# Designed miniproteins, single chains, part 45

Each design is a single chain, and the fold is of that chain. pLDDT is the mean over its residues in the fold that is shown.

## One batch from the design tools (miniprotein)

Design m1632
Fold by ESMFold2-Fast:
Structure m1632 (fold): chain A 74 residues (1-74)
Amino acid sequence: MEEEEKILKEIEKLDAEFLANRENFTEENREEALEETERLTTKVLELLLKSNNEEIRKEAEEALKKLEAFRKAR
C-alpha cells in the first residue's frame, strides 16, 4: 500500500497549503486567491480519484461537481 500512503501524504500536504492560502487571502487579491484555491483543490480531488477506495472516489467526484459550480459562479 505504498501508493495509498503517497496519495494520503500528498493530499495532506495540499490540504495544508489550501488552508494556509485561504487564510492569507484578502479583498485586494480575491481573484488570485480564488484561482489558487481552485488549483489546489483540483489537485487534491485528482489524487482522491486515484484511490482504491470507492467511497473516497465518490466523494471526490461530488467535490469536483461543487468546484465546477463554484467556478461557474465567478
Scores: mean pLDDT 69

Design m1633
Fold by ESMFold2-Fast:
Structure m1633 (fold): chain A 75 residues (1-75)
Amino acid sequence: AEEELRERLLALLRALAAGDLEAARAAAEAVARLGVELGKMSPAEAEAQVAGALAAVEADPERVAAAARELLAKL
C-alpha cells in the first residue's frame, strides 16, 4: 500500500518534471484515488487537492517543474 502510493507519487513527480500536464493530471487522480482507498483523505479532499495542484501548475509551470525535479533528485 505505501509502496504503491510512493510509486504513484513518483509517476506524478516525473510527469510534473517533464511538463506533461495530461500525464500529471492522470497521475494526480491516481494518487488521490489511492489516498481515498487507504483512508488518508475523503473524496472531497482528494478532489480539492487535485484541483489545487493543477491550478498551481497552470499558474507557474516552470516553477512546479523545477520543484518536481528537485524532489526527484533528493529521492
Scores: mean pLDDT 78

Design m1634
Fold by ESMFold2-Fast:
Structure m1634 (fold): chain A 70 residues (1-70)
Amino acid sequence: PSPEEIAQAAQNAALSVPGVTSATATARREDGRTLLTLNIDAENEEAEIKAVQAGVDAARDALGLPRPPP
């Protein structure tokens, strides 16, 4: 998948967490690796942590498991 597709999957997953007010994800490729950045605004720290976890899990799923070789 493209970096944009990975970022979209992560962003959508983070936004689905209750208590999240906004989420933005960006992804870029560096030397065959995917770097994901998540910016989350949430009502509280618990919602923010859950949103980050959801975003990371969605990005991993979008990349397929097992991961491609580095």
Scores: mean pLDDT 76

Design m1636
Fold by ESMFold2-Fast:
Structure m1636 (fold): chain A 74 residues (1-74)
Amino acid sequence: SAAEEQAQAAYETGLRLLERGQYEGAILFFSSAIKLDPNYAEAWLYRGKAYEKLGRHEEAAKDFEKAKELDPSL
């Protein structure tokens, strides 16, 4: 669907920003992916990683828990 394609595009942009150390921007795009597809386990996982990079440990822990709930292999 168009929403799934938009979620994937937002997630891929978030990954590029995370790789470049642009953590706040990465969180914004992962949050967009999650809003479009709340079952997008990798978007939750990588938003958690971006939160960890910013020292936002409580938000990171919640995102990691949600990612593992959606995909136990993560």
Scores: mean pLDDT 92

Design m1637
Fold by ESMFold2-Fast:
Structure m1637 (fold): chain A 86 residues (1-86)
Amino acid sequence: VPRLPVEEAARRISELARKAIEALKNGDKQKAAVYLTALMLEAVASGAPEEVINLIKEASRAFDNGDYETAIKKLEEALKKAEELA
């Protein structure tokens, strides 16, 4: 299965995580949903570490439950781990 280079994949994951966090902080639920979906697809397609994928899953679950504070915290943890891969 074709994958992006690790550095490029890490950069894209970091960009999407930052956009999702910003949308959540701004209360833009539509943008947050779009960026969370794109982030999950990118992480899975690029073969991101299970820790990163699990943090994104937890963030998505929190978002679906209306727990935006937990969603932001989980995304910030995922962003930190993704930036360590770049």
Scores: mean pLDDT 82

Design m1638
Fold by ESMFold2-Fast:
Structure m1638 (fold): chain A 87 residues (1-87)
Amino acid sequence: MTPEELEKEAKEAVEAAKELLDEAEAKGSLSASQLAAIGILAAEARNMGDLEGAAEIYERLAELLEKLGDFELAKRYRELAEKLREE
């Protein structure tokens, strides 16, 4: 892939993850399959070089998990987002 194609695919992955997050936030629930899909999309964006996009997704996921009462998992995703922004 060209660098331009990678940037486009990274942005598409971030947008797809945001759509899943928006749906989960609107419903006030997060299924295991949605969690896995959001995590995979964020990891794909990271691997394609969109560290800020991936960090934003992990931070939003952490906020949603905190609202749902999963404080341990929320902390892990928040730490992952912070690490990506430090790189």
Scores: mean pLDDT 82

Design m1639
Fold by ESMFold2-Fast:
Structure m1639 (fold): chain A 70 residues (1-70)
Amino acid sequence: MEEEVEKVLEEGKKELDAATSLDEIRQATIRYARRLLEVTKDAPQEVQDEVIERLAKLAGEAIAKLRARS
C-alpha cells in the first residue's frame, strides 16, 4: 500500500505540474483523489486523510505555479 500510494502521488505530481489551466488541475486532482481513496480503502482514516492532504498540497503548488506564469 505505502509503495502504491507513493507511485500514485508521483504520477499525480507530474500530471499536476504539466497542467496549463485550473480546469486541468481540478480534473487531475479529482482523478488522483479517487485513486488514492481506492488504494487506501482498507487503511485507517488517518492514513486516508494524510494521502488526500498530500495530494491537496501538490494541487496547491500547481495552482501557485500556474498563477506565477499568468
Scores: mean pLDDT 83

Design m1640
Fold by ESMFold2-Fast:
Structure m1640 (fold): chain A 88 residues (1-88)
Amino acid sequence: SAAEKAKAENVSKILRELARNDNDEKHRSILEKAAELLEKQDYESFDKLVENITDKFVKKVLELALSSDSVMEVLQKLTEERIAERRG
């Protein structure tokens, strides 16, 4: 649907901006590849990529990007999870 395509396009933009500001080359490579797959509407390859991620931080970033509307929202959610972990 048009809504699904719009969501995928927005998530791909979030992932590319997160990659641009990440100093870890491995993180950037995974995030950029994930964005490329969403831009191509290759959702099957995107799901396989997410399933095969061993880096817990990158996997969490991808999960938050899928549930967020902006980079700022992803960063806020990452901060909230760090606070929750410290309170437990």
Scores: mean pLDDT 82

Design m1641
Fold by ESMFold2-Fast:
Structure m1641 (fold): chain A 66 residues (1-66)
Amino acid sequence: HMEEQLARARAAYDAYVDELLDFLIEEWKKEGKSPEEIERLRNDRALAEKAIWQYILDRALEKVKE
């Protein structure tokens, strides 16, 4: 029971990270990041998670810089 719930939660988490990563890739393309940088972001999960966290922090910091 619990193991199945944890597996589903992990799968849902991975799906959400993938969705956020797709969004971040589109932002990086708009910012003019190189194809090599985008490919690295797509293929390096640790880098992707770090970049997603940085994006969230940057949005929060924008709010306090009002």
Scores: mean pLDDT 76

Design m1642
Fold by ESMFold2-Fast:
Structure m1642 (fold): chain A 91 residues (1-91)
Amino acid sequence: GELEEEARKLIEEARKALEEGDVERALELLERALELAEELIRRGDLESAEKIVKEVLELGLELLKVAPKELIPRVIGLILRAIGLLIDIEL
């Protein structure tokens, strides 16, 4: 639906921000995509939510490789939140 499409657009924009070296923008976009995944879970669209959460987790792990020290706690928070949602979806 529209929420899944919006989340995918945010993830595509986050990938581009990462390619441009804009770690803070990539992080902001992934945090927003994860909020949409949480809404998909609330609506019972677990399959779409799982796909979005997995992509956020993958990009969050890539962010850890390039993030400045000041952003590391925020990136770790994103990764842990994504893992928590994935556990909730799969269990």
Scores: mean pLDDT 88

Design m1643
Fold by ESMFold2-Fast:
Structure m1643 (fold): chain A 55 residues (1-55)
Amino acid sequence: MSDEELEEILEKAEKVLSSTSDPVIQAAVRKELEELLPHLNEEQQERARKLLESL
């Protein structure tokens, strides 16, 4: 995936997590972020880690 596609996925994850308290949706987003971690650069990994920490 391109860096732009990864940034878009991270932005969507941030929006979903800010609007939901549903544990099932939070678990699904967590799984997606964990699968993306090996494909992220250092800045994107920090963003993903902050999102995972908020779950």
Scores: mean pLDDT 78

Design m1644
Fold by ESMFold2-Fast:
Structure m1644 (fold): chain A 94 residues (1-94)
Amino acid sequence: MEEEKEKLRQFADALREWGTEAAKAYVEEGIHKAGEILQRAVDRARAELGPEYADLIREAFHRIASAAGKAKTVEEAIKRSQEVADETLKRLLE
């Protein structure tokens, strides 16, 4: 369905943006600040995309936090966050 594919693409772009911001904050400011960013992203996704996408972002949050926690630099945290977003999109399109 073309409309669902467009929403998935928009969700993936938003997830990359929110995930990158949260991963950067995790490394620079710690988990509390990253949690605030991702909670805002979940709330926005629920309002704009619906509860299903909010649940997907919440799941991706857990994976992004795990990946960022293993990163030694902001650049590495951003890269790992983007990999989680890409893997999430790939899984949803399959």
Scores: mean pLDDT 72

Design m1645
Fold by ESMFold2-Fast:
Structure m1645 (fold): chain A 117 residues (1-117)
Amino acid sequence: SVTLTESGGGTVAEGGSVRLSGKISGVDFSKSLVSWWRQRPGELLRHVASITSDGKTYYDPEFEGRATISVDPAASTVYLDLRDLQPEDTAVYYLGVVNFVTGPIFAFGEGTELRVV
């Protein structure tokens, strides 16, 4: 019932910036934690940033100061603005949602691939 669709990846130059977008349907934003995650080739899924319905943000220390997470509730869209991109940022980026009503169940989209060259 939850659908997550990520976009905005592609090839970006080192030192550049990108906005990733994720459209969410079938979730109540007022009761959900929405997060961006990344998976580098051959690595485990890693947290990047989270936002609550009241606008409180949480960042992984590696991304604090170079990432910004934001929500447009009217568009049902979550953004991740990344800056000062490095080759190590080459990964598939996923939206995840945790519904506090149903417990710690993650729904993920299929991801958007970012390549930093």
Scores: mean pLDDT 81

Design m1646
Fold by ESMFold2-Fast:
Structure m1646 (fold): chain A 104 residues (1-104)
Amino acid sequence: MEITVSVDVTFTVAGRTLSFSFTATVKKGESTTVTADLTELPEPVAGVVRLTIEVEGKKYEFVSDSAENAAAMQEVLAKHGLSFEFSGFRLGESGPVTVTVSAS
C-alpha cells in the first residue's frame, strides 16, 4: 500500500518567518528521503502546518490552525504509522532540509 504525503510548514523563530514544502510517497514498512528548500518569507505570518495524505484512493487534508485540528492531524498520522524525521535543519537559516518519511 502506497501513502503520499504533502506537507507545507510555516513557522516563526527568532523574528524570522520560514517556510518549506515537500511531497513524498512511501510504502507501508518502508522509509523514503526527500529534500526540501527552507525559505525565509519577507512578511511575518502565523505558524501553520498543512498536511495532505493520500491513501487507498482517499485524500485527507489538515491545517494546524487550532489544538483540535492539530490533534486530528496527529491521530491520522498515528493511524497510518507515519513519522517524519528532519536533518540538516538549522533554525534561522535558509537552505536544504532532508526529510525522512516512514510508514509503519
Scores: mean pLDDT 73

Design m1647
Fold by ESMFold2-Fast:
Structure m1647 (fold): chain A 70 residues (1-70)
Amino acid sequence: SKTEELVELLKELIKIWKEKILKIKDKKKKEEFIDNAIKKLEKLKEEYKDNPEVVKTLEEAIEELEKIKK
């Protein structure tokens, strides 16, 4: 289904972003990357608000990125 494909693509995207974040040594650049990533996920959450499985995947990703920022 389109939902399953989208969830899989989002999970792969988040995995790539996490790997990039771990390689960033500059704290300010790391925080900027995370903030921009969260902003993009929030926009996707609004776009796919009628798709509970996509929303859940995005919410979990936002929570994980916020934890890394701490």
Scores: mean pLDDT 85

Design m1648
Fold by ESMFold2-Fast:
Structure m1648 (fold): chain A 89 residues (1-89)
Amino acid sequence: SEEMLEHAERAARSADPDVATEHVIRAAKIGVEEGNKEEAAQYIAGALVMLAFAHGRDSALAVGERVIEEVPEVGKPALELAQKRLDEM
């Protein structure tokens, strides 16, 4: 969805990890509400990879863990996909 993508893009461009966390959690919740959990996980994984390059891997993984706490059905696949992408670089 456009709203889900907008939140993921705002998270990826955020200088503040707390602001990034709020945006990826909102994207995850929209994915559940719209029945698009796989799409939400893909967008959030992309945002986490961008955050890892901007703020470091540990910071990005901490954001991903917060998504798992709030929305595990999206957070778990998103963090797994982000870790795979980071490990392939």
Scores: mean pLDDT 86

Design m1649
Fold by ESMFold2-Fast:
Structure m1649 (fold): chain A 69 residues (1-69)
Amino acid sequence: MELDAETLKLAALTALQEGDVELALEYLRKALELEPSDKSFVDEALALARRLGNEEAVRRIEELGRSFE
């Protein structure tokens, strides 16, 4: 399977819904490595993590996003 940045973003959001924060961060990091200037990936992941009430995911996604600023 070919994993482009959009596919990796979708995979990260899916992993967040499944409660797999580590897998979600791995996919999100790979997406940001492909498109480092595209903050929409971080924004979408943060919005989902907040909707799920996963405070740990919110914190870790914010930390990851800051490393690509």
Scores: mean pLDDT 78

Design m1650
Fold by ESMFold2-Fast:
Structure m1650 (fold): chain A 63 residues (1-63)
Amino acid sequence: DEDAAALARAEARGQAAMAAVNKQVEALIEKHKAEGLSRFDAVLLIQGELSGAPVETLRAAVA
C-alpha cells in the first residue's frame, strides 16, 4: 500500500536524519572538548548554536 510505503520511507528518512544530526553533534562536542570545555558546556554551546546563536557569541560567553 502506498501509505504503508510512504510511512516506512518517512521513518527511514527520520532515522537517517537523526543519525546525521547525532554525528554532527558528536563532532561538535569533540571539537569543543578539544578547546578545553567539559561535555556539559559543549552540549550547552551546541544547543545555543541550534537555536541560531552565532559561534562567536557562544565562544564569547565561554571566554
Scores: mean pLDDT 69

Design m1651
Fold by ESMFold2-Fast:
Structure m1651 (fold): chain A 100 residues (1-100)
Amino acid sequence: MSEFEKLVKEAEELIDEADKLIAEAEKAIAEGDLEKAKELLEKVKEKAKKLEELIKKIESLTTDDKEQIKRLVILQLRYIAISAEAFVIERQIKRKEEEK
């Protein structure tokens, strides 16, 4: 496996982990478990930070190959989506805390 393929696989695994944590955080908010939702949000933020670092490494290895560029762009878009979802979750938690 190339270094590029190895890092892309690690990034895809972090994305899958972040997506699962986001879904769990949304369930915790729906159930009124704000402490669990906060813990899950912190884990999402940690995965997002690691993903950002991996994407920068992948970018440094990305050549003029069309398929490598496509894979990099998809990872960048997935990172943006995760960051946006984390922001929404953080705002929902804050709103629920203010409703007490």
Scores: mean pLDDT 86

Design m1652
Fold by ESMFold2-Fast:
Structure m1652 (fold): chain A 60 residues (1-60)
Amino acid sequence: HMSEEEFRRLVAKAAEEITDKYSKEERDKMLVELSKAVQEARETGDFEKFLEKIKEIIKK
């Protein structure tokens, strides 16, 4: 379990990393994928899978 505050900070950091690492076109697509991961994590409460998805997106 992570707090709502920590979750929001993680999402903000992920968005920043996406903006830094991806081109303009890919950035928008990756931000959509991030938004989907956020939605799924809020619905399921599975923040461990959320963290794995974030690492996968940001790694490249």
Scores: mean pLDDT 77

Design m1653
Fold by ESMFold2-Fast:
Structure m1653 (fold): chain A 94 residues (1-94)
Amino acid sequence: LSKEQEAEMYLALGRMALSVGDYETAIRAFEAALAIDPDSPLAPEALTLLGEARLGLGDYEGAIAAYEEALALDPDNERARAGLAAARAALAAS
């Protein structure tokens, strides 16, 4: 498999884990996808989903960092922008 295909497999694993609330597995999978090819076109999606998984785990500061990185790569990413707002609100409420 190419690095891109391997990263896609980890991204798919992370999405499945996220869908069932397994945030720890999701975080590991998204981090693996990003480590395999950090310059991948998949990086903004992986960072956005990493933010969602961290937010689900209660890691608000880690979620903010992931969403900010996603927006640095893709400023028009509405999902990352919404996630960043939610993570900041959760941190302020904690």
Scores: mean pLDDT 87

Design m1654
Fold by ESMFold2-Fast:
Structure m1654 (fold): chain A 67 residues (1-67)
Amino acid sequence: MIKKRIEELVKEILENTGYDDHEKINEKMKEFIEELKKEGLKPEEIQKVADELITKIQEEFEKKRLE
């Protein structure tokens, strides 16, 4: 299920990447998108996944930063 995979990737990024490390964050996102393309997802579905992933990453980094 894509939603679970998004949650797992967000957690991995939070644990292994600093918020200021835009290059690593972008690299992990690109790898995930490439996997979805290989699985046969259409561009419109990939865009929705990318938007949700970006939103969740930003929300979780904001929460962690305020600790």
Scores: mean pLDDT 77

Design m1655
Fold by ESMFold2-Fast:
Structure m1655 (fold): chain A 66 residues (1-66)
Amino acid sequence: SAHEAALERALAGLVAAGEKYGLREAAEQIVRLLREGRYDEALALARETGSPALEAGVVEIRELVA
């Protein structure tokens, strides 16, 4: 579906941002939490990295499922 395609694109973008900023392992863990619906934990981990790009990615995915 278009919604599922948008979600997968957002998840891939989050991993790409992680790789770009040397936060690949954190980005992969955030994606796992998001796929499990553990949004609060994913947001907490993104904030812990200090990366605005990872935090924005988590917020975007939450908005896509709301």
Scores: mean pLDDT 84

Design m1656
Fold by ESMFold2-Fast:
Structure m1656 (fold): chain A 72 residues (1-72)
Amino acid sequence: RAAELLAEAERLFDEARRALAAGDTAEAARLYREALALAAEAAELLFPERAAEYRAAYAARTAAGEALLAAA
């Protein structure tokens, strides 16, 4: 269910934030990527007509997040 995927993604985002606060940038990056993948899958389920668009948007946000973590 899309709602369950979003809830799991939110939990992983929270874990990523905690890892980042602890200085574990590699762990934060892994959790962030996993959360974005689940969020993208949920978006595809909710809006199948826009699946490709949402996949591209989430891929771009993953890349941006990784760039920010690398710069930190």
Scores: mean pLDDT 73

Design m1657
Fold by ESMFold2-Fast:
Structure m1657 (fold): chain A 77 residues (1-77)
Amino acid sequence: MELEVEFDFGGRRTLPDEVARAVSELLRKIREDIAAGKLQEGDRYEAEATVDGKRYRVTAEYDLKEGKIRIRVEELP
């Protein structure tokens, strides 16, 4: 099943490889949960990655009405 995914990279065009890997792992988990019938409206997924001493948070939220997964990547202090 093809998932529609919306990305918010905080104005960045590219992500570090470690952050991109975290995004891919979250999408994999979400796809598995959808296939298993476990995903519910409002379910939220999080992952973190550290690159060059900077921490990044990846969040994913399922929008049931639109059939979309919203992925947000933010740099932490």
Scores: mean pLDDT 73

Design m1658
Fold by ESMFold2-Fast:
Structure m1658 (fold): chain A 82 residues (1-82)
Amino acid sequence: HMKEQALELYEQAVRDAEEAIKDPSKAEEAINRLRGYARGLDAMAGQAKRLGDEETAKVFEEARKQANDAIKKVEEYLKKSK
């Protein structure tokens, strides 16, 4: 239950980051939000690995990768907007 809600929020954050590319004023806030989610997902993946729940760890690791990819896209947009 909580895992599904967390993943849904992260997916929405990724979409919000892509929308922020259209509005530079939202880009910095979106990056900060995604970095927070990435750190949280990394911590949860680590805990799942320690508990031997490899399936859950992989789910969180993939979501973390998506968050990092979204951060990179927004950072590239900000770089071009100078």
Scores: mean pLDDT 72

Design m1659
Fold by ESMFold2-Fast:
Structure m1659 (fold): chain A 63 residues (1-63)
Amino acid sequence: DPTLPPEEQRARVEAILREAAKTLPPDVQQKVLDAIEAGNFTEALHILRQADPAAAARVRAAM
């Protein structure tokens, strides 16, 4: 929701990324989680897109 404060939007994006990662192989899940912990959501999305473009598109649509 673009009307939410940036900090709240960040928390929502993190939650959506973590949820999408659960459907991926463990190795890919770990890479996405590592990127999130580093605060690098762009990298987390990039990793997700490389592993599962459909899941990445769904995450972007849910933002």
Scores: mean pLDDT 75

Design m1660
Fold by ESMFold2-Fast:
Structure m1660 (fold): chain A 60 residues (1-60)
Amino acid sequence: SEEEKKEVERIEKVLRTAAANGLIDPALADRMIERIRELVEKGLSPEEAAYEAARQVLAD
């Protein structure tokens, strides 16, 4: 939905900003963003996708 697209964009901006400020590795931010997009495409909400992406990326 349009709301889900806006939430994904908001989360992407937060992760990009965190990387720009040195709070997270830029490559980690890229991996999280890619995984969030994939999970939302599979039917997860943006919030659920963000949580799941973080769990998967941090476990790797």
Scores: mean pLDDT 82

Design m1661
Fold by ESMFold2-Fast:
Structure m1661 (fold): chain A 92 residues (1-92)
Amino acid sequence: SAADERLLALLERLLAIAEKHASPEAVAKVRAVIERVRAEIAAGTLTEAKFNAALQEIYDLVKDLDPAARAEVLAVLKEMHDVVHERREAEA
């Protein structure tokens, strides 16, 4: 779906921001969370609860970044949350 394609693009952007600003260890953990979400999207098993848990994990991994990098991450996370919410409303 268009929403799934947009989520996948936002996940790629999130990983790129992490690779630029975060430690290699934090990047590896962010990548693991992203790959889990990608697999759930591909399987059609992504729920709002699973997605919110994944966003919280990513937030916890990047909360100690510099303010500019943190702002970029938070903007992407907000857009991802909006897309998932719109996707849920469209399915109702």
Scores: mean pLDDT 78

Design m1662
Fold by ESMFold2-Fast:
Structure m1662 (fold): chain A 82 residues (1-82)
Amino acid sequence: SVVEELRELAKKLGEVLEKEKPSTEVANEISLGLNNGIGYAGQGKIEEAIAALEKALEVAEKAGLKETAEILREAIEVAEKY
């Protein structure tokens, strides 16, 4: 399911965030966007899920978190399939 695939990516994101060590504020914004994306996807609100993930991606890209951004791009692609 979309939720199961997004949760697997969330696990990978947690590991990558530990390595890239963003500020607490940046980490919280990315986590909020990802959690909102998963929540919307679970409700069948795919357009809202994608928007939440794209917001998290923008935060990651502006912070220079290259590996985090790659995982968020993969999450958007997963959501777009549904």
Scores: mean pLDDT 87

Design m1663
Fold by ESMFold2-Fast:
Structure m1663 (fold): chain A 60 residues (1-60)
Amino acid sequence: SEQAILDALPEREREALLAYAQSEDKTPEGYEEIGKRLGVTPEEVREAVINAMKKIEELL
């Protein structure tokens, strides 16, 4: 199920992925806004999203 896949992700990766999916802005500026909310850098947000997506692909 979709819930089980999300539950398999580390909390930070899950939070970053969900924020990215809900964001209308997929640019670096969007990552800055998400990073501010999560207390991390925009680059860390980008890496968390990529890592989450790779893990989801492995579960499909």
Scores: mean pLDDT 74

Design m1664
Fold by ESMFold2-Fast:
Structure m1664 (fold): chain A 78 residues (1-78)
Amino acid sequence: MEERERDIEDFLNSPKEVQIEGLEQNLKAIEEAIKAGADLEKLRKELEELIELAEKLGFEEIKKRAEELLKKLEELEK
């Protein structure tokens, strides 16, 4: 998807504060989607991608929160 690739590049070139805000908003959206019973397999992939992105950017707190959500998601998959 052309638009999605551009959005990722724009995000990576954004100021650190904007990146943190965007990732926190994404984490909140994923958490709400888990509560709503959305597609857990899709949410797992999104969390794994978010963890990798947070690690590359050095956002340890965001990475930690994403890992905790991933663990919670795995418990729901039982």
Scores: mean pLDDT 75

Design m1665
Fold by ESMFold2-Fast:
Order: structure tokens, then sequence, then C-alpha cells
Structure m1665 (fold): chain A 53 residues (1-53)
């Protein structure tokens, strides 16, 4: 959950999944999986919805 919270914060700052992966020392695939989990958890339909909420 801590990694997910950091990913969401960076998305709100306008960072791309690739930039987030570099910043957190993760793979882009791992960041994408966390984003998918966040979309389901928060009922968001897209990355734009997650970044605004």
Amino acid sequence: SEKLDKVLELLRQGKTPEEIAKELGMSVEEVQKLIDEALKKYGAKSLADLAVK
C-alpha cells in the first residue's frame, strides 16, 4: 500500500508511469499493475480520473 500511495502522489504531480518507475526504483510493469489496482480500488475509469481524484 505504501508503494501505491507514492505512485498515486506522483501521478497527481503529472508524472508518467515511466518517470514514476525510475523515481521509485521499480519496473514500468510493476507501476502499471499498481495503477490498475488503484483504478479498481477507487472506481476510477482512467489515469486522468486517478490524477484528478
Scores: mean pLDDT 76

Design m1666
Fold by ESMFold2-Fast:
Structure m1666 (fold): chain A 56 residues (1-56)
Amino acid sequence: SAEAREYIEKGAEAAKAGDYETAIKYGELALEKATSSEDRVQGLALIHEARKALAE
């Protein structure tokens, strides 16, 4: 959905800025609004990468 895509884009921007907690929150919002497998995969990837960065 357009809403899920917006959240994925905002989360990716937060991750580029080093704000991984915000990236995770946007990834979770993207999953909540996801209506396609593509949106779900991108949201999950964003959450996974941001969590990995925080764990380092």
Scores: mean pLDDT 83

Design m1667
Fold by ESMFold2-Fast:
Formats: structure tokens, C-alpha cells, sequence
Structure m1667 (fold): chain A 69 residues (1-69)
């Protein structure tokens, strides 16, 4: 994982109150093209931490793109 990706995950974890390990998991699912599993994980995290699932999925997509360079 790049330093930029790590920093983005740490900031998202702080902003949304979701553990960084959970965000790492969904970002890895997105990087692998496992979008259905990533959306399901976003729904689980949204329910657990009180965050919109679509927002979690959007953040995971943005963070995953940092590794595509």
C-alpha cells in the first residue's frame, strides 16, 4: 500500500469513525474488481458505524484509484 493510500485511509477512518482495518478491506475488494462484495461490505460498515453506505463505497473507489498510478 502506498503512503498516499495509507494517509487517505487514516483520514477517512478519523472522519467517519470506521476502523482503518475495515476500510483497508473494502479498498482491497475494489482494487480486485470485486464491486458486489465491496458494496455489501459498505452496507455492513454503514449499518455498524452509522455512515451512508454509498459514501463509504465512493471513498473506497477514490482511495483505490491512488494505487492505479
Amino acid sequence: MSAGTRTAIELASKDYGIPKEELIEIVELVKEGRYEEARKKAEELGKKYGVDAEEIFRIALEIAKLEES
Scores: mean pLDDT 80

Design m1668
Fold by ESMFold2-Fast:
Structure m1668 (fold): chain A 72 residues (1-72)
Amino acid sequence: SIEEILAEIAKINPGVAVIARNAVAELLKLGRPEEALKILEEAKRLAEQGASSDEVGRLVSEKMRELLESLK
């Protein structure tokens, strides 16, 4: 589940978990659960590889921008 993956990310890097939770919440509000899951899985992978919350935040922001532009 989304909550289980977020909890796992939070054990590695709480900052990344906050970034992922916010992106997932926005995509779920837009009816895009598949994209929400993809971003969540990518954030988990990056956290497991030792990426900083700043680095993950930048990458997630870029992907969110591209997804939101494609929906409008």
Scores: mean pLDDT 84

